# Designed miniproteins, single chains, continued (3): the designs that were tried, part 8

Each design is a single chain, and the fold is of that chain. pLDDT is the mean over its residues in the fold that is shown.

## One batch from the design tools (miniprotein)

Design m8266
Fold by ESMFold2-Fast:
Structure m8266 (fold): chain A 77 residues (1-77)
Amino acid sequence: KKEKAEEYKKKGEEYYKEGEELFKQGKYEEAAKKFEEAARYYEKAYELDPENEEYRRNAIEADINAGLARIIVALQK
């Protein structure tokens, strides 16, 4: 369902922006969790609209940012 996919995309965007804000504040552990939530919602959007490669790219980007945030947390300890 296209409308449902758009709704999941919007939730993914909201979590992604929260992750970016937390990352800018140096709250990397919290940022990682928000990027992980964003990836999950983009993945749900892609499952409903598998021809929309933008959703897949958004999920991958969110996963990369989550991983980077977690690496920063590990390196700062």
Scores: mean pLDDT 86

Design m8267
Fold by ESMFold2-Fast:
Structure m8267 (fold): chain A 61 residues (1-61)
Amino acid sequence: MSLEELERALEGIKEAFKTGERTLILAARKELQELLKDEGVQADPELLERGKKLLEEIESA
């Protein structure tokens, strides 16, 4: 995926988490875990940090 596609995916996951629905939160967590395995995310320290912080927020809620 391009960097812009990765950023859009991350924002979509963040919006899904904000809905507060358990099923959407669980789906967002799974999608975020898969996104964090992407080579483009692993190569971008800012995206990787943003993704990890969002995962911590989801797991803390």
Scores: mean pLDDT 75

Design m8268
Fold by ESMFold2-Fast:
Structure m8268 (fold): chain A 80 residues (1-80)
Amino acid sequence: EEELKKKMKELAEEVKEIENKREELKDEEVKKEVDKILEEVKKLMEEAEKALEEGNYEKAKELLKEAEKLIEKAKALLDS
């Protein structure tokens, strides 16, 4: 499904933006929390890519939704 591939690209760009903002953070504890979330997001995105390659679009959608939730959590931490 092409929509899922587009969503993966969008999430990958958001990860890069979060990584850039992380470098400017003064709070080391927030920085560590963001790093932990980014590692989880990357794992979910890798699993989603495999699911897409296998044609399991349902699994890919679920994994991308979880990654999106974690990205929103990281953004909230950066806005704090």
Scores: mean pLDDT 81

Design m8269
Fold by ESMFold2-Fast:
Parts: structure tokens; sequence; C-alpha cells
Structure m8269 (fold): chain A 59 residues (1-59)
């Protein structure tokens, strides 16, 4: 899917998660306002966003 391709592009570690900084970079690259730290923390497992959280954020 488009989400999987996009996620993999930013998941430089290949661990199936994005850092908050990688996710902010994505939003800025799309000309969009990045989510707040509070919003990111709600979707995080530990200090990183899993693929499911990424899909929810983009939906």
Amino acid sequence: SDYEKLFKKYDTDGDGTLTFDQLREYFLSQGKKPPSDEELKKLAVGDKIPFEGFVKLLS
C-alpha cells in the first residue's frame, strides 16, 4: 500500500517504527503542520510511532 511504501522510506532503522523527528520531517515535506508532541505520544509505543499509529495519524 502507499502507506507501507511511505513508512518504509522514513523507517531508516528498519525496525517498523518512526521517531517523532522522522514523522515531523514527513509532515513538513508535505507542506503540512506537524502533529504536537502530545498527539504523537498518544500514538507512540515507547518513544516511537508504530505503523498502525502512522496510518491513524494520516487518516
Scores: mean pLDDT 78

Design m8270
Fold by ESMFold2-Fast:
Structure m8270 (fold): chain A 69 residues (1-69)
Amino acid sequence: MSRSEREYQLLVEASEMIAEIREAAAKGDMEKAKELAERLREWIREQEPEVPGTAAFIRRELDELLAEL
């Protein structure tokens, strides 16, 4: 798998995880939203060695989302 293909796949997966966090928050389940956000943060940390730029971008999106909560 190419680096650009891997970066694209990670962006898609992160987008889905962020959507789940937003859905939980929209339903008023803030505890679940925070739990999902923490899982995403750990997942980003695991990906950082392979795709540091993509990991940094996803972390920024997560930080912006958490500022809305």
Scores: mean pLDDT 79

Design m8271
Fold by ESMFold2-Fast:
Structure m8271 (fold): chain A 100 residues (1-100)
Amino acid sequence: MPPLSPEERALYDEVLREVALEMFEERKVPQELIDEFLARVEAGEDVGRAVLALLARLVQEGHLSHEEAAEWLVELSRRTAERIEEATGRKVPLAKGQVL
């Protein structure tokens, strides 16, 4: 896959953050883990890294299996691609097979 432009990456990260928060609330992620995710992002950590850290905590605490965490990443990528397509009116191939 060609590298993302800085503008495309910034848009992807912004949409990923929004979609991740919506999905975590929908899927009843504990508020303390959501707060940790938000603190990491506010501290300047990459949104994808913050998502991976939250999913790792869910697996470690027994809320998810590794297989379920992988499914959440696939679903998050899919939702992010759909949100970007809706916002830009263009198909965004960068999320179809790309993990965070």
Scores: mean pLDDT 76

Design m8272
Fold by ESMFold2-Fast:
Structure m8272 (fold): chain A 104 residues (1-104)
Amino acid sequence: SEAEELARQAIESDDAEALKLFDELLGRLAEAVRAKDYERAAEIAEAMARAAEALGLEEAAELFREAARKFREKTEENAAEAVRLVQEGARIIGEAFASSVEVE
């Protein structure tokens, strides 16, 4: 429920606050992966997918959904691939927000 609340706040926030909330979700996902709590990692990835979709970032949303599916397979190989997908989705989000902020 906390990942869902953070995702909801990201959707309702300005670009700078939304990026900060995505960073918090990424931190929580990294903690779940380190703990080998792959079900929790999947829940966080699904929350990130919903936030990305609501913000119009469909490519990132699809990457996060696929990551959630791979985390639920509960193997280290699938978890490693899921982390790669999350990193790519996070890169897309970072680039989208960077393009919306003046770099001066």
Scores: mean pLDDT 80

Design m8273
Fold by ESMFold2-Fast:
Structure m8273 (fold): chain A 73 residues (1-73)
Amino acid sequence: KSEKIQQLLYEIRKAIEQGDFEKAIEYAKELKKLVPEVEEIIDKFIEALEQGDAEKARKLLEEIEEELRKIGA
């Protein structure tokens, strides 16, 4: 399964834990380019980060990970 996808998910989680939502958005945009199948939920995740809603962003990240697991990514 894509090592690059796993690395981006790791970097996104790390950025959120550090409160660096701007960096988390950058990594999410890179993830979106690699997995257009989950683009819609990634866009919602980016929107939550732009609003500073860490709780909503964490829930959406879990949904992204679940969808990626379903498609074998």
Scores: mean pLDDT 83

Design m8274
Fold by ESMFold2-Fast:
Structure m8274 (fold): chain A 58 residues (1-58)
Amino acid sequence: REELERELERIAERLKELAGDKSKEALEERMELGVREVEIAVELTVLKREEERLEREL
């Protein structure tokens, strides 16, 4: 979980760096980072649901 949150922070910083760059390489990198961001968001949602389940059992 902590590693996923750190990865999201790094993706956000990189996307800020690329925001003014209109090159094909920057566009491709933004697309790849966007896909990874969605993947991490889904994984964090699953982890949150598991935490809520465990909390209800305790």
Scores: mean pLDDT 74

Design m8275
Fold by ESMFold2-Fast:
Structure m8275 (fold): chain A 83 residues (1-83)
Amino acid sequence: DPEELYKRGQEALKKGNYDEAIKLFEEALKVAGPENADVYLSLGEAYLLKGDYQKAIEYFKKALELDPNNVRAKNLLSAAEKM
């Protein structure tokens, strides 16, 4: 269930378990398919919080490719590009 995987990933993020969150979001993406902007946004946020700014930028750009008007993704991309 991709929704359950995504929820577990968000819980891991809130607890600071970034590697667990990334794994859960990657599994959610594998099940839901490659066209899920919310999962890419969450992957970007997990990598940003882990300090992997290059990976964060990659995923935020992918989220914006799927949802060009996502204000949160635009703001997080700008923040990551300054690191």
Scores: mean pLDDT 85

Design m8276
Fold by ESMFold2-Fast:
Structure m8276 (fold): chain A 62 residues (1-62)
Amino acid sequence: AAEKRKKGEEALAKGEEAERQGDLAKAVSHYATAARYFREAGDEEAAKQAEERLRRVAKKIE
């Protein structure tokens, strides 16, 4: 659980970095990875936040 939460936090940070650099496709990929790890860690709230960030970025691409 703790390891998966840490991987989720790392993926979230990479998504934020990619979004800041304007790489929206990479940001979506990292946010999706973060949401998956947070769900596996049992952190429903963190997973929802990562999914919300993913949806926001995806709308800018489409």
Scores: mean pLDDT 82

Design m8277
Fold by ESMFold2-Fast:
Structure m8277 (fold): chain A 62 residues (1-62)
Amino acid sequence: SELKKKILELIGELLRIIGEIFDVELELEKDPDNEAAKKELEKLEEEKKKVLEEMKKLEEEE
């Protein structure tokens, strides 16, 4: 199914973003004043939100 392939691609992107968030959160645990890490976390949370919204739209089309 084309829909299932698209969902799997989005799941892969979501897992990548979650892994990157985890790495940035570990950096912030070591250095809470790391402004570069704080900005990267904000960016990754926005990317995560976009992927989740795209997944939700695909769910509504099934």
Scores: mean pLDDT 82

Design m8278
Fold by ESMFold2-Fast:
Structure m8278 (fold): chain A 55 residues (1-55)
Amino acid sequence: MMEELLKAREEIEKLEKEFGVKLSTATEEQLKKIAEEAEKKGHFLAAKIVKDILK
């Protein structure tokens, strides 16, 4: 359980670097793109965390 959360955090950090933004300062459009990219890469927990920020 904790290992899955750590991996999700690492994938989110990688996506933040790829998009050049932080989740705390990203626009809704940027967050949607980050979530979509996470899902494409199979990082479903990371995608869910980003989507939860949008809601």
Scores: mean pLDDT 78

Design m8279
Fold by ESMFold2-Fast:
Structure m8279 (fold): chain A 107 residues (1-107)
Amino acid sequence: DEAEEQIKKLLEKEEKVRESLKKDGIELSPEELELEERILELRIKAIKYSKSDPELAEKLREEAVRVGRELKELLDKKFLQRVTEAVLADPSVSEAVKQAELAALNS
């Protein structure tokens, strides 16, 4: 079944992403985990309905993209915070650079 094979590949890709995040020391909040689970559920449903209801499948894909953007924005903010903290902790970095990093994080 083409749909079952696509779902299997999706689950394998998701597991690799989770392992990569854990290896990089990135801890997802409960809210971030809920968004990740919802994206996966929407993608699985889209694959399942792709032949029986292509219009519903497309709407599910669009919703998964929307939720994915929300998760990406949260993860991007977390990454920027970690980078800023590292810069602020480095005594070799100039005060002007530290102020620029803080301004970028807060804008």
Scores: mean pLDDT 74

Design m8280
Fold by ESMFold2-Fast:
Structure m8280 (fold): chain A 97 residues (1-97)
Amino acid sequence: SPPLVTLTSEATISDPSKGVSGTLKLTMTGDKDSGFASATVTRAADGTVTLNTGINEGVTDVSVEYSLTAPAGVSLRVTAYNSLSEKEGKASATYTE
């Protein structure tokens, strides 16, 4: 049976006084086959979150898709969203065998 997958997100900010960079961790958990994915994220002092994966400058709403290898033979896709009006990005995940 495919593992039950739970996706959580956590943003870690380096040097919070500058508010210029951080790491978004996407944690996948299921049965005993758990994994981590991380993406580089920029968080401004006003709380705006931007994903750094080839997103064009000047875009106010951002959507990024990640493909991850979960347990053997399973591919996990993660879609992340960000906008200048939101303080944190959204992430969702789907996977297929």
Scores: mean pLDDT 35

Design m8281
Fold by ESMFold2-Fast:
Structure m8281 (fold): chain A 55 residues (1-55)
Amino acid sequence: DERLEELLKKAGVTKEQLKELIDFLGEEVTVQLLVKYGGLSEEEARELVEAIKKE
């Protein structure tokens, strides 16, 4: 998925790292971390988290 790869690259994380963050911290904390440190908008962060959860 081109969009998923774009968002991962922009945030500077891998799919595996993001799955670990979601599992350990939960969705809302992961979204806030992606916004604050990953340079994503809240919409982009939620899109990325939702895409990873569907895999």
Scores: mean pLDDT 81

Design m8282
Fold by ESMFold2-Fast:
Structure m8282 (fold): chain A 64 residues (1-64)
Amino acid sequence: GVALLQRIPGVGRALAERLLRTFGSLEALKAASPHELTAVPGVGAALAHAIISAMNEVFGPYFP
C-alpha cells in the first residue's frame, strides 16, 4: 500500500497515506482520473500523471 505509493517520484509517506484514505485502495486509485487526483491536496497535474503512469506499470495498462 503506502510503501508502493512512496516509490512514485514526488510522493512522500504523508501524501501516500492521504491518497489511500481518499480512494480507499490501490485499485480505486488506478481507476481515478487526473482531475480526481489533482483534487487531493498536494497533488498537481505533473504528480497526477506520474501516479497514473506508475499505477499502469504496476497493474498493467489494460485488462483484456
Scores: mean pLDDT 72

Design m8283
Fold by ESMFold2-Fast:
Structure m8283 (fold): chain A 83 residues (1-83)
Amino acid sequence: TDLSRAVGHILRAIGLIQEAALAARQGDEEAARAALEEAVRAAEEAVRYAVDEELAEAARKVAERARAALESGDPAAGFLGPG
């Protein structure tokens, strides 16, 4: 259950980072920033449910990328781009 919650929150955070990148491309800075703030919260929630250090580290890296994008004032900076 905690594993499923952690994975679910990581996937949500990644999706929100992608949503923020798309919003930034459309010039919607407010939507991009809101999505990044939600991505940080989702990634931090994932750390709380992480059953091992590898999963916790993955969640922390997602949170760090979202925070970097917020702090830089460039919503595209540090994003996990769509593959």
Scores: mean pLDDT 76

Design m8284
Fold by ESMFold2-Fast:
Structure m8284 (fold): chain A 56 residues (1-56)
Amino acid sequence: MEEEKKKAEKLKEEVDKKLVEILENSPTREEMREKVKKLREELEKETGEKIEDADE
């Protein structure tokens, strides 16, 4: 339980940090959306979970 919680929380923090950095460093809507989509793909590959994408 402790390990599972730690992994989930750490993953969430990393995703949140990357998302904020994308928003702050990508003022254009198109670049922001593309980087967010790549972040989702990276997250899916790392966790092995399938993430539904509404951008398609």
Scores: mean pLDDT 68

Design m8285
Fold by ESMFold2-Fast:
Structure m8285 (fold): chain A 93 residues (1-93)
Amino acid sequence: VSKEVLDLEARMALLEIKAHLSYQGAVRALEAGDLETAERDVQELRNIASELRKIAEEAKKLGYEDLAKQAEDMARWVEGRIAELERRIAELK
């Protein structure tokens, strides 16, 4: 296994964990009426989506199409969660 694949997989795994934690944090903050924390967690999700898109591009350039697809799928999931949370925040303002 190449070092480049292992580095990309490790980066993606860490971002996946961070995405789930930020999403759960935002949901709990909204349930508590803490809009500041929810907005902070949404910003973290935006950063995560951007990094996942970079991983997908790097994987494509290296010919790791399956890894690129996984990163793209994860980025789309994160982007969907951002849209959901932004709608919920807007409804509470």
Scores: mean pLDDT 88

Design m8286
Fold by ESMFold2-Fast:
Structure m8286 (fold): chain A 55 residues (1-55)
Amino acid sequence: MSAEQRAAELRRIAETMATVAARLAAGELTPEQADTVLAEIRAYAAAHGLPVPAP
């Protein structure tokens, strides 16, 4: 994977996590739904060797 692709994916992950947090705060997501999405993001990051923030 190129450095440009890694940077783009890290930015997308950060934006997705921010969106999940915002939706959870707004009551649009349940805690279970938020946990599922975060688990999927962590699995994706691990599969691609990308860093992911700890909870």
Scores: mean pLDDT 77

Design m8287
Fold by ESMFold2-Fast:
Structure m8287 (fold): chain A 119 residues (1-119)
Amino acid sequence: SEAEEYRKKLEKLLKEVEENADKLNNQGLAVVIKGVTQAYVVLADLPDEERGAIIAAVEERVDALVAAKDKQGLIELLREEIRKTREAAEEAAKENRAEDLKAAYASVKLGYRVALKLN
């Protein structure tokens, strides 16, 4: 199915981001974390108010870690957000939510592309 094709593309991209996290600078990590979180809130199919709260909470954590120059903390947060996004993507694929999986893939891909340019 188209949903399963995009789940596999997203899985491959998330694995690549995780494997290359140590090669990104702190600004690049911040951008890709925000992209992964945006993918998560789309895939989790949460109410708009809850989506906004999750995004704001992650942005606050990212900004604090960037201000602290804590690269390890940023990598740990990225891994947490990837894990959540992978779980949500598996559920979205079971529900045949192809458009949400496409949007999630686009969000992660854009974030990672921007992160690579910041290196």
Scores: mean pLDDT 92

Design m8288
Fold by ESMFold2-Fast:
Structure m8288 (fold): chain A 59 residues (1-59)
Amino acid sequence: SLIEQARELAVEAAREAARQGLSLDEAIRRAIEAVSPYFGPAFVEGVRAGERVARELLG
């Protein structure tokens, strides 16, 4: 589904930012940027997943 695709892209962006040694705020920004082409529930759920993973890795 589009929601599952958005979650995966946001999570991958957050993990990549953590691997590069970026800050929590930058990891969240990159997760949001990765799902910027999505709308509605897919965008919202992508952002939530990316933020959760960024905070787990860098918080």
Scores: mean pLDDT 89

Design m8289
Fold by ESMFold2-Fast:
Structure m8289 (fold): chain A 58 residues (1-58)
Amino acid sequence: MEPVEEAIEAARRAKGDKSKGASLLTGVILRHMLTSSREELEEARRAGEEVLKELAEE
C-alpha cells in the first residue's frame, strides 16, 4: 500500500483522536522509512495530519 493511502486510513481509524492518530501515523512513517523516499514520507505525514484535523473538527 502507498504510504499516503496507509496514512489516510490510519487517520480515519483514529476517529478524531489526535493522540491515537499521531501514534498510528508515526507507525506508518516508521514502516516505510527504509523503502520510501523522503518526499513520499512527507506527503503521507501531511495527508494523515489533514484527515486528523478534519475529523477532529467534526
Scores: mean pLDDT 75

Design m8290
Fold by ESMFold2-Fast:
Structure m8290 (fold): chain A 58 residues (1-58)
Amino acid sequence: GAAAERERIERRIKAAAEEGVRNGNIAHVQLALKDAEKLGLESAKRAAEEALERLKKM
């Protein structure tokens, strides 16, 4: 259902943000943040923002 699809998309965006941090690729994290904002996924947006802050401190 729609709820399960939303959770799948959130997990995918969160995974993309973590992969961006792991690879030191700020552009991938920014893309994940943009996707989360466009889709209104607050949990995924927060995760991407935290990932971006972690990259800035590395």
Scores: mean pLDDT 81

Design m8291
Fold by ESMFold2-Fast:
Structure m8291 (fold): chain A 57 residues (1-57)
Amino acid sequence: SAETEALLDEIYASLLANSEPRLHESIEKWMEQFREDAKAEGVSPEVLRSAIEAAKG
């Protein structure tokens, strides 16, 4: 869904913003896999929102 894609983009942007440039390639590869897994598993936007909030706390 568009909401799921937006939340995944938010996670990606946050990881890049809080990581050293050297890690960006590894983060990109990890995010590619995570997006595919999330799509295959049918992860709900609510689960992603909860994960983002937990990471901020």
Scores: mean pLDDT 75

Design m8292
Fold by ESMFold2-Fast:
Structure m8292 (fold): chain A 81 residues (1-81)
Amino acid sequence: KEEVSKLLEEVREKTLNKDLIGATEATARLREALEKAGVSQEDIEKVVRLITEAQIYALQGNLEEASKLLEEARELALEAL
């Protein structure tokens, strides 16, 4: 639970700073933490998709949309726990 929240914050920080490698690594760790917590594969894929879309918007300079998608991913991940 605490690990998932920490990883979600790391994903947000790396994505908004356009650190694609760091964001991808943090997202992989988040996936593992969600699997270990018993979250469904369907919900994990939804969270990862939102993070990937946020990364694309961040690279395009649209930090508002990136932040919105990251918040949706955070809420979905925490509700699925």
Scores: mean pLDDT 84

Design m8293
Fold by ESMFold2-Fast:
Structure m8293 (fold): chain A 64 residues (1-64)
Amino acid sequence: EKEKLEEEARRLRKEADELGKKAQELKNKAEKDPSNREEDLKKAEELEEKMKELIDRANELLAK
């Protein structure tokens, strides 16, 4: 069922894109607001790690 795996991979990539956007927003906020810089950067790092996990899973499903 390669079609089902491709659909799952597409979902994971879209979810990763959303997490990446949120991480970027937190990084931009951290640059402008030093009061919460460490907290925002830590949250951004956590979101980027989850994004990478989803991308790795999508790539595994589509492994060539």
Scores: mean pLDDT 81

Design m8294
Fold by ESMFold2-Fast:
Formats: C-alpha cells, sequence, structure tokens
Structure m8294 (fold): chain A 89 residues (1-89)
C-alpha cells in the first residue's frame, strides 16, 4: 500500500540519518551533521500520503549528497546502499 511504501522509505531515511550522524561524530565533521539535518527536513516536509513524492525527495537528497561528498568513499557507500533500498521500494 502507499502507507507501507512511505513507512519503508522513512525507515531508509532514518537509518541513513543515524549512520551519517555516527560518521559525523567519528570524524568531527559539521558538513555531515548538516547533511543529517537536511535529510530529516526533507522527510518532514514531504506529504506522508505520497510515496512517490517522498521517493523523489530522498533521491534528490542523495544526488546532492553524492556531489558534495564525491571524493568520500565511506559516504558514497552509504549513498549507494540507501539508493538500492529506495529503488527496491
Amino acid sequence: TPEEKVAALRRVAYELAQRLGDLAIERNDPELVEATRELMRRVAETDWSDPEALKAALKAFLDGLRERFKDDPEVQALIDEAQARIDAI
């Protein structure tokens, strides 16, 4: 159902936010803290009845994160994992 897809997409976003936040603490990196906040903002602003809107918002975030951290293999791995999970929903 659309609600089940939204719940699955939100879980991917929350898990990505946690992993980015953990990496931010480990590296003392304010850019990763800001990325975590931006992700949660996009989830909060999306209509929870529309899984396609949430999916599009998450993909747009991942594209921006990929450009910002293009030379960071750990962040790229997190993006690739999240992208694969989103595409499976």
Scores: mean pLDDT 83

Design m8295
Fold by ESMFold2-Fast:
Structure m8295 (fold): chain A 65 residues (1-65)
Amino acid sequence: MSKEVAFEIELIGVGIEEGVGIRIEKRDDTFYVQVVAPSDEARRRAERRIREVAERLGLPVVLLP
């Protein structure tokens, strides 16, 4: 399994666990991720987890507003 596929699978888990929608777009070697959340608190939790997964897998990620 590639690190990119592992990243996408783990983000599915984050979305389910935090109750948020996650959109992923890859441009060149960078992942652009947008979190659609019912509250600012849910968004912050999801974004923190996404950053932790990206850092652990060594993937460049940009969080969109």
Scores: mean pLDDT 85

Design m8296
Fold by ESMFold2-Fast:
Structure m8296 (fold): chain A 71 residues (1-71)
Amino acid sequence: MAEEVRERIDRLFEEAEAALQKGDLDTARKYVDEAARLVSQAYNEGLLTREEFLEYAARGKALYDAIVAAE
């Protein structure tokens, strides 16, 4: 179960990265927002360790900052 959540989070970030690479900022932001919500929910439910949460939070922040910079 926790593994499936991690795989889904990873996929959402990969989709965001692909959209950003193509200049589709709206789609990139959508996937980053979805990933961030899932990360927060999974951490609150005890499905992610603190280390996993911090790694995902850092990845999300980096992507969000890159999207904002590309606007």
Scores: mean pLDDT 84

Design m8297
Fold by ESMFold2-Fast:
Order: structure tokens, then sequence, then C-alpha cells
Structure m8297 (fold): chain A 72 residues (1-72)
């Protein structure tokens, strides 16, 4: 079943593999997954934000919330 820590690790790893992403750091507070992303350009930043929104929607039925914060 979905766990916030598992979602955090999987999403951080996926985001780090996006071309133009310098780093992705995940923190978990209860059911809230917060990922901080440092991006080289705005295209990578938008891809990271979009990926975060898709995952947030996918895990919402399991009581998990995902927020992606991006710096360019």
Amino acid sequence: MARAEAVAQALATALENIPGVKSATATVEGDHVHIKVEAENEEAAEFARSTGKVVDRAVAPYGIRVTVEVKV
C-alpha cells in the first residue's frame, strides 16, 4: 500500500533523473510529502511541477499529499 516515505523516495529519484534538474530533496511530515527541486532551467522546473501534480492526484485517495517546490 502507498506510504508517504515510499512516495517521497520514488518521486525524488524520478525528479533527479529529469534533464536539467540539479537536485531533488524529499521531506515527509505525516501524510505530506514535500519535495524541494533545484532546476537549471524553466523547462525542467515546469516538468518537475507537472510530475508532482500527477503524483499528488494519484496518491490523494490514499490520504497522501504531495507538494513540489522548485527553484531555478
Scores: mean pLDDT 82

Design m8298
Fold by ESMFold2-Fast:
Structure m8298 (fold): chain A 66 residues (1-66)
Amino acid sequence: TSALIDQAWELALQGSEAAKAGDYDTAIALYEQAKALAEQAGMPKLVAELEETIARLRAEKEALEA
């Protein structure tokens, strides 16, 4: 469980760095992986926060590509 939590946070950190670099596709993929691990770890609050982050990044990507 703790290993899944640590990996989820590491993937979320990598996703944040990809988003800052403007690589929205990589950021979204990394956050989706973090969400899957958070679900396996039984962390519904973290899952919800990651879902909100993914939705925001998808909206930002669409605005950038418009």
Scores: mean pLDDT 84

Design m8299
Fold by ESMFold2-Fast:
Structure m8299 (fold): chain A 102 residues (1-102)
Amino acid sequence: MERILEVLEELRAAAPESLHPLVDELEARVREVAPGLSPEQAAELLELLEALRVFMSRLSEEQAREVLELALEYVDALAAGDEAAAARARERLHAILTAAVA
């Protein structure tokens, strides 16, 4: 939990100020969901948030908004036990981050 919260704080610092409300919503949702996750799910969530933090500065504001919305969809899918929805959100998020590196 502590490392996840540290990464969320770093993500907020890297994100455009216009998107801080979305980052705050993501942090609040992660605080609710993360204690109930398996160690494997928590590790996957941490990896996703670390990727967002690393690539946030390379994203346009539109891309940053989309990846934050997808991160919320991913966390909600994990909370619901919807593995298919979680996988779809991860794949869409990965595609945006990969395009930003190119």
Scores: mean pLDDT 84

Design m8300
Fold by ESMFold2-Fast:
Structure m8300 (fold): chain A 63 residues (1-63)
Amino acid sequence: AADIYAAILAREIAAGRMSPAEAARAVEQLLKAGASPEQLRALADVARDAGREDVAAILEAAA
């Protein structure tokens, strides 16, 4: 579940469709789904590569 959700989030982040508020809610869902710190850091890297430092900071804070 966490892997599929992470893949969907990576797509939304790369497309510029994720707000910081959506990222905060996504973190809660990822943690409930059993996401690892490594998965959260990988998503933070996707956000940073997309120029979304605001989203990357939220994801890293949860890892």
Scores: mean pLDDT 79

Design m8301
Fold by ESMFold2-Fast:
Structure m8301 (fold): chain A 98 residues (1-98)
Amino acid sequence: MDMTAGVAEVALAVGKWLYEKKGDYEGAAKLYERAIELAEEAGDLKLQARALNNLGKAYAKLGKYEEAKKYYEKALELAEKAGDEETKKEAEENLKKL
């Protein structure tokens, strides 16, 4: 589990770098989607929630607000299930800004 979760963390980190430093929201979204798949394989609900929240942010930047809403709602569900208060709060705030 740890190795798959580790690869998911790397995908998430590179996605964040593309989002924050390059403004490459499409590239960030692809890496966040990979992070979600890997986190699901690892059974890591916290990583899934974090990646889904970041995927929603990327879609919001691309003007795809319906997709962003779906990803934030899923991030909320998984963050609550995982006890990840930080990701839950961020997803709630992001939903209010749509």
Scores: mean pLDDT 87

Design m8302
Fold by ESMFold2-Fast:
Structure m8302 (fold): chain A 63 residues (1-63)
Amino acid sequence: SAALQAHIGELIRSIEDTWKRLAAEEAARKLAAGVSKEEVVRDLVENFGLSEEEARELVEKAA
């Protein structure tokens, strides 16, 4: 059913968006506190399960 697949896709997207927003907020907080970009990238990879590429993109966007 296309309707069920669409609903599942929207739910997954909402969960992913929330997780990425929390990661971005954490990155912004740490950068504002003077933590280095490299340390923030490592923290996001370790604590949020992001890929190094995703973590680096969030840090560059938050700075």
Scores: mean pLDDT 80

Design m8303
Fold by ESMFold2-Fast:
Structure m8303 (fold): chain A 74 residues (1-74)
Amino acid sequence: SEELHRAVEEAVRLMQEAYEALDSGDVEKAKEIIERLERFAQELEARYDSPLARALVAGLRDFIEELKKKIEEL
């Protein structure tokens, strides 16, 4: 659906902002974006029950864990 496509675009934008924050050393901003991504994944699960939505949520969770690891290494 168009709504799900837009949701994917928003998630990609947040992921890009997280990398930019980490690249600039702004750990606090990166943490805030992680919280936004976690809420976004929760909202996707609540609104959509499809194989595509489940795959997107799984991908977002993997990405969030990768970001948390990068922050801990700083």
Scores: mean pLDDT 81

